# Ledger of designs, part 24: designed miniproteins, single chains, continued (5)

Each design is a single chain, and the fold is of that chain. pLDDT is the mean over its residues in the fold that is shown.

## One batch from the design tools (miniprotein)

Design m16802
Fold by ESMFold2-Fast:
Structure m16802 (fold): chain A 68 residues (1-68)
Amino acid sequence: MMSDFEQQLLDTVDKLVEIAKEAVERGDEKLVQQVLDALRHLKRVAEQRGNRKLAEYIQKKIEEVQKL
């Protein structure tokens, strides 16, 4: 079952993706890169904790941001 920590991590990932979308609309390339770096760090945390599905979800979100 998903822990409270994993749910908070999912919520953080979703918020970061929304920040990246707004940053792209504003032309803020530095903020987009900071969001990508943050998502990559969160993916490593998910992998270190053994949560493969969460890591895969974060990877999908990284790819979505890269396509913006």
Scores: mean pLDDT 82

Design m16803
Fold by ESMFold2-Fast:
Structure m16803 (fold): chain A 79 residues (1-79)
Amino acid sequence: MTPEEQRLLAILDKIEKTDVVQLEQLVKQNPDDEELKKQLADASELARQLAKKLKEKGYTKAAEKMEEIAKRLEALAAE
């Protein structure tokens, strides 16, 4: 694994452990916020597009992590 992919994985792990958890709490506090759910759906789609780009560049592990984040964001948008 390249140093670039290792750095990217560290960033994605931090996003998953901090930002995604914060978004989960925000959705729990604002369950009827349709605008928030739309933004989460848009963010999930962007994350899937970024995962595809990462895979094209050979960063397969980072792409898998990004796809996991996208799936979590999609699940939050569906609540």
Scores: mean pLDDT 82

Design m16804
Fold by ESMFold2-Fast:
Structure m16804 (fold): chain A 78 residues (1-78)
Amino acid sequence: MPLRVLSEAEREHLLAKLEELEPVLLEQLASDPSVSPEVRAAVRRFLRELRQLLRDNASPAEIAAVWERFQAELAALL
C-alpha cells in the first residue's frame, strides 16, 4: 500500500486517533459472536504493532508491510 511520508504532527494525530478508536473497536469485536477469537487476536496484534511503529517513527514501507501481513492473516482466518 503506497503511503506518503508522515510529518511528526500527522504521526501524533494518527497515534491519538488509533488510541481513541482501539478500545471501541476491540469492545465491538469482543461483543460480536460471529467474530472468532483468532480474528480478535489478529486485530489486537495489528493495532499494538501499528501503535509501536507510529511511536518509533517507522517508515511508510514498514507500516505497509504490517498492514499487508494483517490483511493476509485475516484472509486466512475468514
Scores: mean pLDDT 74

Design m16805
Fold by ESMFold2-Fast:
Structure m16805 (fold): chain A 97 residues (1-97)
Amino acid sequence: MELSDKEIAQLKKALSVWWNELLKDVSDAVVLTDETISVPKVLLETGELNLGDKSLVEFFSDPSNLEVVKWRDFANWLKEKNPELFESLLEEYGKDV
């Protein structure tokens, strides 16, 4: 299912808040633009944020662990691959913006 521009804007807001909370000490490692987001490759591959033996700070400080994707592509992927995470992000961080 293709997401509306409003749903993508809500997810973008939710992810921005979530990333700021997770990555407050590594903000420079995550580039959020109007068109793109830097996302962990493992999240795209598994649908879960599994960092193995790496800390969040260490993991996100290495650009090789991240992939730059379009917000629309990421939003559609997340809704299909991990709908529970998609809904929880909207409920906790983006639903009432």
Scores: mean pLDDT 65

Design m16806
Fold by ESMFold2-Fast:
Structure m16806 (fold): chain A 68 residues (1-68)
Amino acid sequence: SEVEERILEKAVELFRQLLDDGAPPAEAAIKAANYIMEEAEKEGLSFDDVARIIHRFAQELAAAVAAR
């Protein structure tokens, strides 16, 4: 759970940083999602753990886009 939160926080931070740097939202989302997949593999997370991170990430992206 701590590992999941760390990966999620860094992925959301990366997404926001890419947007601030002028990246299109879709490209920023893909790069941040790739980060989640790479870190999850390194940490040996299960499919269920990865699915939970991706679900939460999608919700954070929707909130970030709606807040502009």
Scores: mean pLDDT 84

Design m16807
Fold by ESMFold2-Fast:
Structure m16807 (fold): chain A 94 residues (1-94)
Amino acid sequence: MVELSEESREILERFREALENGDTEEALKELRRIYEILLENPAEGGLLLVEAAELLGLSEEEIESIRKGAEKLVEMGSEKVRELIERERAARAA
């Protein structure tokens, strides 16, 4: 099976940490890096997409949509990042 590179693992860790910290700007930067990897190396980017999708709570249908157009990762992922961070803020306030 294909293993993630060190760079890809660092991106995923920063992405997860940004989501946990409510840092929308950093989360969106890391999401864009995942998109760039998807364009340059579809095999590596495909694994990154699965990991990022689990962190974002994307459905199978949403993942299939992104496979048809990698640009949809930024569009749909940006919406999910915003939703998760708003939920995190609400949870911290409760």
Scores: mean pLDDT 76

Design m16808
Fold by ESMFold2-Fast:
Structure m16808 (fold): chain A 61 residues (1-61)
Amino acid sequence: TYTVPEWTPERIEEALLRGLKILAEITGEDFEKIVASLKNRQELRDKVLELSDKVAAGEKK
């Protein structure tokens, strides 16, 4: 609801993982290997931004 902004760390992480999966598919990166290498939510966020930048720049592996 708009009266209660309910973004738990778990929900934020799930949304970032969904975005990462889409970006990994677009860039040709291995989603499972990326997830296995991430230790915390900050690394997850940083990886999403990295792949998003690659998509914006038109780069693929």
Scores: mean pLDDT 71

Design m16809
Fold by ESMFold2-Fast:
Structure m16809 (fold): chain A 105 residues (1-105)
Amino acid sequence: SAVRRALVEVARYEVALLEAFGFAGTEEEMRKRIEELDAEFAKYLDSTVDEIVEIGEERLRKLGASDGTLEEFREMARLAAEDPSLTPSEAFDRVTLERLKEFLA
């Protein structure tokens, strides 16, 4: 799903920004953050890719993303949605999320 690939890029950039700002939570806090992202993204499943990109940009801006990071995110999210050959980015994110889930188990 193109929408799901765009949502994965939103999650990947949010996690990267939290990590860059030194977010060190307990196992329980990290689990809650993942659950909040999953719940938030569920309400956007009926949205278009462009709407997901716009929502992602606003979310990342609120987390303190630079203009350069927002530009990179926009490009990557749209390319991931339109071109399955960007699978390595999604695969990396899926591995990271699976490792986080295993850590929280």
Scores: mean pLDDT 65

Design m16810
Fold by ESMFold2-Fast:
Structure m16810 (fold): chain A 80 residues (1-80)
Amino acid sequence: SPLLERVRENLERLVAEYKDNPDELIEAIKTLLKTVVKKYKPSDEELDEIRAYVAELVKDMPEEVRQKVLAAIDEIKKEA
């Protein structure tokens, strides 16, 4: 997805920067994705690709953190 290519580096940077601060990571991802949805109006398929990529980036984090991150993305998808 062209949109995933654009946000990939930003998502990687946020996960690397906030890996030890899960609450800040969740808020940073929410802020980024709200901006992406507003500016680019992505399809459900593009949002699913972003969700899958974030799931891969956070796979080594505790399960509770991973679940909260993915739930935050699902909330944004529902509002899009």
Scores: mean pLDDT 82

Design m16811
Fold by ESMFold2-Fast:
Structure m16811 (fold): chain A 64 residues (1-64)
Amino acid sequence: MMSVQEDTDFDMTMSDIMVGTFRVSTDPQQIRRAEDLRDRAWNSTDKDDRYSLIDQIRSIRDSS
């Protein structure tokens, strides 16, 4: 049910989200939080945990 190619999609999604976050947020606290969540997502091998962390980063971007 899971595709091994999802890692490529994850990397592209992370790059897009991080670029968006840095463009719209100038709050050092939000940028630091997004960086922490990014590092946790890259170190996670669980898809559900990874997508939860991505969703949190996206929330920071959308709140900015």
Scores: mean pLDDT 65

Design m16812
Fold by ESMFold2-Fast:
Structure m16812 (fold): chain A 80 residues (1-80)
Amino acid sequence: QIKDIFKKFDIDKDGYIDLGEFIVFMQALLNNGKLTNSPSSELTAEQIAKAEEIFKQFDKDKDGRLNLEEFTALVQALSK
């Protein structure tokens, strides 16, 4: 399941999730309860800050991208 999510948000098909792709993922995750609501063009400051913190924490290579393993660990942490 997490692997399917990763592939869905890996828009470039490069095997990594960029910060921008991760922000889109966070937006989708936060909308899980209300998928039919109109999407906002912008995330809240707290959502962006949280996404950046989480992304940076799991980006072990500091390459500005998450691989599948890092993304899986991140999603598992968020699913608590």
Scores: mean pLDDT 69

Design m16813
Fold by ESMFold2-Fast:
Structure m16813 (fold): chain A 66 residues (1-66)
Amino acid sequence: KEEELVEEIVKFVEELKEKTKVPDEKIEEIAREAFLKYKPKLKTESVEKVIEEVKKEIEEKVKKLE
C-alpha cells in the first residue's frame, strides 16, 4: 500500500518538474509534506483515493507558487 503510494507520487513529481518553473527541491518538499499528511488515511481509505488526495494537494500548492 505505502509502496504503491510512494511510486505514484514519485512519478507525479517528475511530471510536475517537467511542466512547471517551480524549483525541483520545492516540488519535492511539497510532495513529502503532502505524503506525510495523507499517509495515515491508508488505514481507512483505499490506496487509489489517498493517491488522488495527495496528488491534488501537491498540484494546488505547486500552482500557488507559480
Scores: mean pLDDT 79

Design m16814
Fold by ESMFold2-Fast:
Structure m16814 (fold): chain A 112 residues (1-112)
Amino acid sequence: SLALEIEIETGLGLISFSLGMYDLALKHFLEALNLALDNPEEIDDSLAPALKLLLENLKKFLEEHVSLLSEEEKELLKEKLLKLKELLKPKLSEEDYAEISKLIDENLELLS
């Protein structure tokens, strides 16, 4: 299940973050984003809870550690988040897209 794989990578990111392993936390959050981006045909409303979990935990990470990210890391995250936002628009219900796009925008604001 794509949702389960995203939840596992998000959980590993959160555990790494909690242990002060910030580079590893970022790697796992990027892997979770890439799982969605690399499997566009598997994206539907059933993925919304996993994406919400990912974006909420990424937001917590960025609130504490965005100042420690390189410009290259910030640009990579921005690129992945913008691609995800466009990819999700035709695939999710209007309600799920509104909630998830708001979380993406909140993450993008922290990267600015």
Scores: mean pLDDT 90

Design m16815
Fold by ESMFold2-Fast:
Structure m16815 (fold): chain A 69 residues (1-69)
Amino acid sequence: KEEEEKLKSLYYSTPEGLKEAEERLKKGEEKIRKGKELNDQKLIEEGEKEVKEVEEFLKRLLAKGLAGE
Protein backbone atom coordinates (compact mmCIF):
# COMPACT_ATOMS: atom_id res chain seq x y z
CA LYS A 1 0.00 0.00 0.00
CA GLU A 2 2.77 2.47 0.93
CA GLU A 3 4.59 1.62 -2.29
CA GLU A 4 1.37 2.06 -4.28
CA GLU A 5 0.81 5.46 -2.65
CA LYS A 6 4.32 6.52 -3.67
CA LEU A 7 3.68 5.42 -7.26
CA LYS A 8 0.36 7.30 -7.30
CA SER A 9 2.02 10.46 -5.98
CA LEU A 10 4.70 10.20 -8.67
CA TYR A 11 2.08 9.61 -11.37
CA TYR A 12 -0.06 12.53 -10.20
CA SER A 13 2.94 14.85 -10.62
CA THR A 14 2.82 14.28 -14.39
CA PRO A 15 0.43 16.28 -16.64
CA GLU A 16 -1.39 13.07 -17.57
CA GLY A 17 -1.60 11.99 -13.93
CA LEU A 18 -3.01 15.36 -12.85
CA LYS A 19 -5.64 15.15 -15.59
CA GLU A 20 -6.62 11.66 -14.44
CA ALA A 21 -6.82 12.89 -10.84
CA GLU A 22 -9.20 15.67 -11.89
CA GLU A 23 -11.34 13.17 -13.83
CA ARG A 24 -11.52 10.98 -10.71
CA LEU A 25 -12.61 14.01 -8.66
CA LYS A 26 -15.44 14.62 -11.13
CA LYS A 27 -16.53 10.97 -10.95
CA GLY A 28 -16.41 11.00 -7.16
CA GLU A 29 -18.55 14.14 -7.04
CA GLU A 30 -20.98 12.51 -9.50
CA LYS A 31 -21.27 9.48 -7.19
CA ILE A 32 -22.07 11.77 -4.26
CA ARG A 33 -24.70 13.62 -6.30
CA LYS A 34 -26.28 10.37 -7.54
CA GLY A 35 -26.18 8.90 -4.04
CA LYS A 36 -28.07 11.91 -2.70
CA GLU A 37 -30.74 11.51 -5.39
CA LEU A 38 -31.09 7.79 -4.61
CA ASN A 39 -30.66 8.19 -0.82
CA ASP A 40 -27.86 5.63 -1.14
CA GLN A 41 -25.63 6.24 1.88
CA LYS A 42 -22.93 3.82 0.72
CA LEU A 43 -22.70 5.45 -2.71
CA ILE A 44 -22.28 8.84 -1.03
CA GLU A 45 -19.55 7.44 1.24
CA GLU A 46 -17.71 5.86 -1.71
CA GLY A 47 -17.82 9.11 -3.64
CA GLU A 48 -16.65 11.16 -0.65
CA LYS A 49 -13.78 8.74 -0.02
CA GLU A 50 -12.66 8.93 -3.66
CA VAL A 51 -12.88 12.75 -3.74
CA LYS A 52 -10.98 13.06 -0.45
CA GLU A 53 -8.18 10.72 -1.59
CA VAL A 54 -7.67 12.57 -4.88
CA GLU A 55 -7.98 16.02 -3.25
CA GLU A 56 -5.24 15.09 -0.76
CA PHE A 57 -2.82 14.38 -3.61
CA LEU A 58 -3.83 17.42 -5.67
CA LYS A 59 -3.60 19.79 -2.70
CA ARG A 60 -0.16 18.50 -1.77
CA LEU A 61 1.06 19.07 -5.33
CA LEU A 62 -0.56 22.53 -5.58
CA ALA A 63 0.88 23.64 -2.23
CA LYS A 64 4.33 22.51 -3.35
CA GLY A 65 3.98 24.39 -6.64
CA LEU A 66 2.85 27.58 -4.92
CA ALA A 67 5.67 27.31 -2.36
CA GLY A 68 8.23 26.82 -5.15
CA GLU A 69 9.17 30.48 -5.19
Scores: mean pLDDT 70

Design m16816
Fold by ESMFold2-Fast:
Structure m16816 (fold): chain A 78 residues (1-78)
Amino acid sequence: MELTDAEKAAIEEVARKYLTALEYSQSRIDELLNDVRTDSKSKRGRIETAILLDTKDETVLERFNLDVTKAIREARKT
């Protein structure tokens, strides 16, 4: 199912916060987020892979997915 623009923006905001904390450049973050912007289905898997490969910590990945779920729920209220 296609994500709304609000849901895509919510996912991008959470991903940008996490990737910025991991010291990714804004250019690299934009590259990773491009799949979320353009796909009819979210490609969060690339962002999840980047977090997992950099942190080596499934707990960080779990927190990321929880934050994404919260952000999507807030976006759906619009």
Scores: mean pLDDT 70

Design m16817
Fold by ESMFold2-Fast:
Structure m16817 (fold): chain A 56 residues (1-56)
Amino acid sequence: MLDGAELAAANGKKLGGLSDEEVEEAIRAGRASGPTDSEKAAGAGAKAGEILKQKW
């Protein structure tokens, strides 16, 4: 199932080179951010951005 969190994390992987484990962490953070796909996508994007900032 691709929800907003999974889509945002997949974009992070494609654009920033996140590993599969980092994508999973971003999805987890997104799903904890709220009940809507928009809130999940925002949370996943924020976590993906944190991971990418630590890499670069």
Scores: mean pLDDT 69

Design m16818
Fold by ESMFold2-Fast:
Structure m16818 (fold): chain A 63 residues (1-63)
Amino acid sequence: MSEEELYEKAREYAKEYLDTFPNLTSEQVALGTAMRLMREYGIPAEKAFELGLKAAEEIKKER
């Protein structure tokens, strides 16, 4: 899976978290998103958190 495809998955996961819990911080959304990316795609924790944090911040700006 490409980094672009992984980032789109990170955005999907971040949206799901924020739809369920709209008051979560970017770090909380990033942690949940990162754990799911690690579980589903086996990417390193640092990269998963980086993608999750970027996705969380972008989704929060769009709301």
Scores: mean pLDDT 81

Design m16819
Fold by ESMFold2-Fast:
Structure m16819 (fold): chain A 65 residues (1-65)
Amino acid sequence: AGIKALVKNIADVPLPISDTVVLHPGEVVEAVIEEIIDENTVKIRLLDTGETMILPKSLVEITPL
């Protein structure tokens, strides 16, 4: 089981987080944190689609719920 969190794009550019979802600057999406791969990389699963994505921590702000 993962931790439910809000994932916010803090980069100045749109961030494609799945094949169907692009997170624009300042936008937030709900996801489950499935795995912390290393200090700079996290694996999330989107709640709405079930899609899994690997994201750089430097481009996103993660707030656990």
Scores: mean pLDDT 78

Design m16820
Fold by ESMFold2-Fast:
Structure m16820 (fold): chain A 71 residues (1-71)
Amino acid sequence: AALTPEDLVALERKLIEAGALPGATVTGEVGPTTYRALQLLDVDGDGTITVADLRWAQETYGFPFTDEQLA
């Protein structure tokens, strides 16, 4: 998988801090906010998060993904 639970929590936090998840608060838990974060990363809307989706998020929101996190 391209994302670990730790990556998902980090993405949730970054998206909340960037204002991309209106009304959400930082919880540090996998849940509905994490699901919304995944929906924002699914750029093509196919239900699959690809390296291209992660690169788009990195460029759009400034997430510091490493090549290891994109593999």
Scores: mean pLDDT 60

Design m16821
Fold by ESMFold2-Fast:
Structure m16821 (fold): chain A 53 residues (1-53)
Amino acid sequence: SNDLLRRAREAYKAGLTTLEEIRAAFPDLSDEEAEQIYGIVRAIAAGAELVEG
């Protein structure tokens, strides 16, 4: 969802790089949603975001 992408960008800006750090930062989310955010953070870090520009 758009909310997961927003949270992933916030996590990346905050320097959160592990699934455990992401789960701790977003305790309102399910483990599955935290794993999705972790995946997006890894994609951002790898420069794999090809859709913008």
Scores: mean pLDDT 76

Design m16822
Fold by ESMFold2-Fast:
Structure m16822 (fold): chain A 93 residues (1-93)
Amino acid sequence: SKTLEIEITGSMALMALAIAARILKPVDPEAAARIDEAAREVAAAIDAVAKDISKAGELVEALRRAAEVLAELGEDEAARVVEREAEKVEEIV
């Protein structure tokens, strides 16, 4: 199922965001809060796709915004992971 593949892909991105936020929280709580906000937007977009696959574009946009936030914060490896998951969503749709 394309919907299941997209949900798994989005969930992998959420895991990368959660790990980055956890690592940053004790040293930069404001940076961690920005990542948590991006993760909430990604989670909402995953829920939207679960109900309507035509919303996959909204998930791609949310994932790319999250990757940009990670890159701005110097979390380059996590940003790369999230960007790859965005590319996978585009490939599925």
Scores: mean pLDDT 86

Design m16823
Fold by ESMFold2-Fast:
Structure m16823 (fold): chain A 60 residues (1-60)
Amino acid sequence: EEDEELKKAYDFLKEMYEIAVRNLQKKIAEADEATRPELEKKLSFYQKLLDQIKEDEKLR
């Protein structure tokens, strides 16, 4: 059975990760070339989390 709280939690997590990705993209645009790769690693981490949630949602 579907838990309504679970659905809300997924939506909240997606939104939170999307905000994190967007903030990191903004920082990358403003960062020095030397610092950019480190920020890109953080971006890829949150992107993977976001993609995982979207895949799970799609497979349901």
Scores: mean pLDDT 77

Design m16824
Fold by ESMFold2-Fast:
Structure m16824 (fold): chain A 85 residues (1-85)
Amino acid sequence: TDGQVQIMQGLLDQTKSVYDHYKPYLSDEEREEVEKILEEAEKLYKEFVEQAKQGKIDYKTADELIKKIQELLDFIDESLKKKEK
């Protein structure tokens, strides 16, 4: 449904905002890892949107997207914890 697409878009946008906010505190290697996970999440989101347009959302695609968003947030959190004053 449109609501599911809106929720997924919101989660991805919030995740990107978190990355943008903390990007200056990350090393080049940490940024590269975040950007790789983000690229994978964006590919899954594109597939999710296409499935939604067809009225045939695969729950596995939705689950993988949520997992990638969580993986990205967890990576940022762990990277920041190592840099706490």
Scores: mean pLDDT 81

Design m16825
Fold by ESMFold2-Fast:
Structure m16825 (fold): chain A 97 residues (1-97)
Amino acid sequence: VKELVERGIKLAEELGDEATVQLFRDVKELLDKASPEVQEDAKPLIENAVRELERALELKKAGADPLTVDIEVGVAQISLAVTKVALEKALERERKA
């Protein structure tokens, strides 16, 4: 899972999107506090974010219009924001157990 986050950070840096870089860093900090089970549960959302950024970079390199690239980056940001909220709730539940 952490390797996927590092991959996502590098892709976001290549795209020049600091907001997406920060979202991956926030998710990484939460994953560092999470159990292995919670990390695996978050994996599909992180994989989706990485795939959308890979697609965004491919489109950018192919000369797609900026709006098309921005939409794919936006989808990745939504996946990361959902992941962040889900991890915060999971960590709160683990503290009560």
Scores: mean pLDDT 83

Design m16826
Fold by ESMFold2-Fast:
Structure m16826 (fold): chain A 92 residues (1-92)
Amino acid sequence: SREERIALLERAIEELRRAREAIEAEDYETAAAALRAAADALAELGYDDLAASLRATADLVLTRPSAELREAIIRGLEDAIAQLEKLRESLE
């Protein structure tokens, strides 16, 4: 249903925001868990490519990335959050 899709999108957005904050704090275990939770919600919505990308990012942050790579990951998450928020708004 539309309501179920909105709930899954809101969960994905919340978990991506949590992941971003955790990466900024260099709390990579929390970041990886949040990225995987977001990926699970997106997979339920059928966004398998984005879910796979987020799972790969979860593995990557556990390697304790360089500052430059960390900044790139944060930027990517901000873009993903913006796209999902726009999608949620389209569902009302």
Scores: mean pLDDT 89

Design m16827
Fold by ESMFold2-Fast:
Structure m16827 (fold): chain A 80 residues (1-80)
Amino acid sequence: SVDEINELFLKLVEAIRKGDYEKALEILDQLLSKAKTPEEQKRLLESVIEYLENLLKEMTDPKAKEAAKKVIDYLREKLE
């Protein structure tokens, strides 16, 4: 459901803000598991990347910025 996806997005942002890259990857795996088709998974990946790139522009904490960059790079690699 949209509420479950929104909750996972909030948890992902919280993990990134804490600099918890491993937790962010666990949450991403759960979020990606909600996509039923390759096309849905691709759209979800693109949406998460765009969201995190916008969030990164507003971030000032070095640990949070590093975690966000690592997550973006990981997602971009999956997207090729």
Scores: mean pLDDT 83

Design m16828
Fold by ESMFold2-Fast:
Structure m16828 (fold): chain A 101 residues (1-101)
Amino acid sequence: MEEAEKALKEAKELISRAQTEVDRYVAEMLASTDPAEADRAYQRAGRVLQEAVDKAREIAEKNPEVKEEILKLTSDALNQAVERIQKARDEVEARLAARKA
């Protein structure tokens, strides 16, 4: 019981930190005027997201009592972050293409 509550809190804190870092990299992408800089921010956002998902899934597997709740939180956060990263990438690609014209 206490271990399960601790695991859920750890997973929530992990996801929250990852979302903050992803938002920071998304802002870096949107502010970038260099395609290479934007690509580096995109890659870093993806890495942060993947590492957070992997760690959250590991916590879920070790804590059966809260597994479904952790997996749901992870899935919801993953879907939101992917949408945000993809939208930022599309916006940056469009902006950089316009600069070539």
Scores: mean pLDDT 84

Design m16829
Fold by ESMFold2-Fast:
Structure m16829 (fold): chain A 71 residues (1-71)
Amino acid sequence: MSPADVYRFASRQFDAAADRAEQQGDTEKAELLRQASKLYEQASKAAEQGDMKKAEELSNQAHLLAEQAAS
C-alpha cells in the first residue's frame, strides 16, 4: 500500500466513525472525527504530489484531533 493509499483509507475510516458519533448524538466528537478525515484526505493528496513532509504534518494533525475525539 502506498502512503497515499494509507491516508485515503484512514480518511474513509474516520468519516465512517464520524457518522456513528452523529447517530449517537455526539456532535463534538463527530466534528473532530470529520476534521481528522479531511486532514487525512489532504495528506493523501500531498503524498500523491510527492510532498511527504507535508503529508506527515497533516497526518500528525489528524492524529491529534482523533485523540481529542477519544478523550
Scores: mean pLDDT 86

Design m16830
Fold by ESMFold2-Fast:
Structure m16830 (fold): chain A 63 residues (1-63)
Amino acid sequence: MSEEQKEELIHLVDGLYKALPEEHFSQEVADEVKELIREGRYDEALPYITMALGLSGGNVVFS
């Protein structure tokens, strides 16, 4: 995965934190997810991102 893709994921996490209520996506969770992305631990980060996207968009189902 490229550095550009890492930055895109970090930006997505920051955007989700700003868009969602603290009770659904807290600063602590956002910071942990961003750290997972920086460390290349995408498998651990993606469930949090998927959940947050579901909360913001209502429809996150893989095809």
Scores: mean pLDDT 73

Design m16831
Fold by ESMFold2-Fast:
Structure m16831 (fold): chain A 72 residues (1-72)
Amino acid sequence: MPLTPEQIEELVRQLRTERNADRVVEIGQQLLDNAEQLPDIHVVFTSATLTATRSIEGAKEVPDFSAPPLSK
């Protein structure tokens, strides 16, 4: 199902600002289903966001990130 560029921009904005894990997965799946119409950067971002969100869902309880920076 092809998306218009405006729909893609709107979905990406929603994905970036959405706080609800279910909504993030839903929006991300719609974007990935249309990955052929996405710029590579949006595909990578969407895939990473879904992976992170899935990890949070699987854990259910997200740990407190008051620790020092963990990424290198």
Scores: mean pLDDT 62

Design m16832
Fold by ESMFold2-Fast:
Structure m16832 (fold): chain A 80 residues (1-80)
Amino acid sequence: SAVDALMASTPLSRELAEELVRLLDISPEMSEEMAKVALAAYLGLSAGLSPERLREWLSRIPGATEELIERVVALNERAR
């Protein structure tokens, strides 16, 4: 699951990982790479990063495709 993948790849507690998955409305059955993208999206939202800085930061995450990065940036812009 996305929650288990986040806990395996990050220092997040289960409660925080579950909250992040709910906030981004992502499927619980998701790969570890998608969980890392979800975490990056949450941190970008909370930090108030510009779209350009968010794209640069997300590109550093293994498995983050250009399509996924653009989806995350679009969601972040919509949330503002």
Scores: mean pLDDT 63

Design m16833
Fold by ESMFold2-Fast:
Structure m16833 (fold): chain A 85 residues (1-85)
Amino acid sequence: SAAEAEAAARRARLEALEAIFKAVEASQTDPEEAEKYIEEAVEALVRHADAMARLLGREVSPELRAKQKEGWRGLLRNFVKRVLE
């Protein structure tokens, strides 16, 4: 249902934000832990995008989704590296 998709999108947004903040915190002491949280944030962004696609009645190719994941991973790595300085 639309309500279920909206709830899934909201949950995924909160999970992505939490993972991003954890990545920033870990980046100062544990680069491997920071990368783990970056991957968790990417997967949450995928869940959000999938929920939004369902709400909009859209299909996204696996190839395009893989490209989006790579882009989000790169952007998040840059953000985490630069946000504190």
Scores: mean pLDDT 86

Design m16834
Fold by ESMFold2-Fast:
Structure m16834 (fold): chain A 66 residues (1-66)
Amino acid sequence: MGYQDTTKAVSAALEGNLEEAEEYVRRAEPENPVGARLARAVLEAIKEGKSDDEALEEGTRAAVEA
């Protein structure tokens, strides 16, 4: 389920559902730490006002640099 929670977190963040995204990141952390890091980076980028494309790039970098 960590993979699915990561996907839901990214989707929620990109849709502007920040509270829902935060919840899915917390759920993903124990089962998929790398995916949770990706989703966290996307969420933080969206909160900083970055575009969806920039947020996804930040998430990808966070996962790869693990």
Scores: mean pLDDT 78

Design m16835
Fold by ESMFold2-Fast:
Structure m16835 (fold): chain A 83 residues (1-83)
Amino acid sequence: SAEKKKKIEELMKKLEELDKKIQEAGDKGDWKTVSDLLLESSKILKELSKLYSDDPKLKDLFDQGSDQALKLADLAKKLAEEQ
């Protein structure tokens, strides 16, 4: 549907913006912000997975991306605790 396509485009744009912010925060060693932004990315990836329920390959890709973002968020949180 046209609504589904618009939602996907909005989520993909948010993901791109988050990726840029994660890179900037990481370059500054702001691991707390990196962790928070990765948690946001994980949520967006789960929404994308739900929207691609009829495409098992894309669904799995977004689910894997979400799980990886959560693991990276945990690592960033641990790095922030050392500051």
Scores: mean pLDDT 89

Design m16836
Fold by ESMFold2-Fast:
Structure m16836 (fold): chain A 88 residues (1-88)
Amino acid sequence: DEALREAIIKELEKNKNKPPKEALIAAVKVAQEKYPELTKELIELIEKDEGITPEDVELFKKRLEASPSIKEFLEEEIEVLKKRLSLQ
């Protein structure tokens, strides 16, 4: 999980100058091989969210760093985005 966490963070930093939504999708895709179903659901939710900002990318990174596992991180991010979409 730590190697995967570092790879996701690296991909996010590589895409820091891209639109926030594109940066998040690129970062999530790093976990696709290990968690294909969770990453697919999360990407679909990100694509539907028209309100993603650079601040949301920073919060994503902080939540990733704080999460005990990548699986738990992805599950929690799905719930965060579902709540965001319910408010739009």
Scores: mean pLDDT 84

Design m16837
Fold by ESMFold2-Fast:
Structure m16837 (fold): chain A 77 residues (1-77)
Amino acid sequence: GRISREEFIETVREALAELGREVSDDTLGKLFALFDTDGDGYLDEDELRAFVELLARMLGLSEEEAARLRERVMALL
């Protein structure tokens, strides 16, 4: 499977809100573009995993919070 830009932004926003975190749609859109290596407007499983790992590090998430974010986001594939 793969995830669209709109599904990505909505799901990541929800997952981060559950962790008490906020990231703007503009920032999420820029991060999406960085991992959308073929420019087709979708992320595959490998691109999405790389994004989740970067986001977790950028936000300073704990191992447990990072695992929850990964589980929630990857469930869309």
Scores: mean pLDDT 78

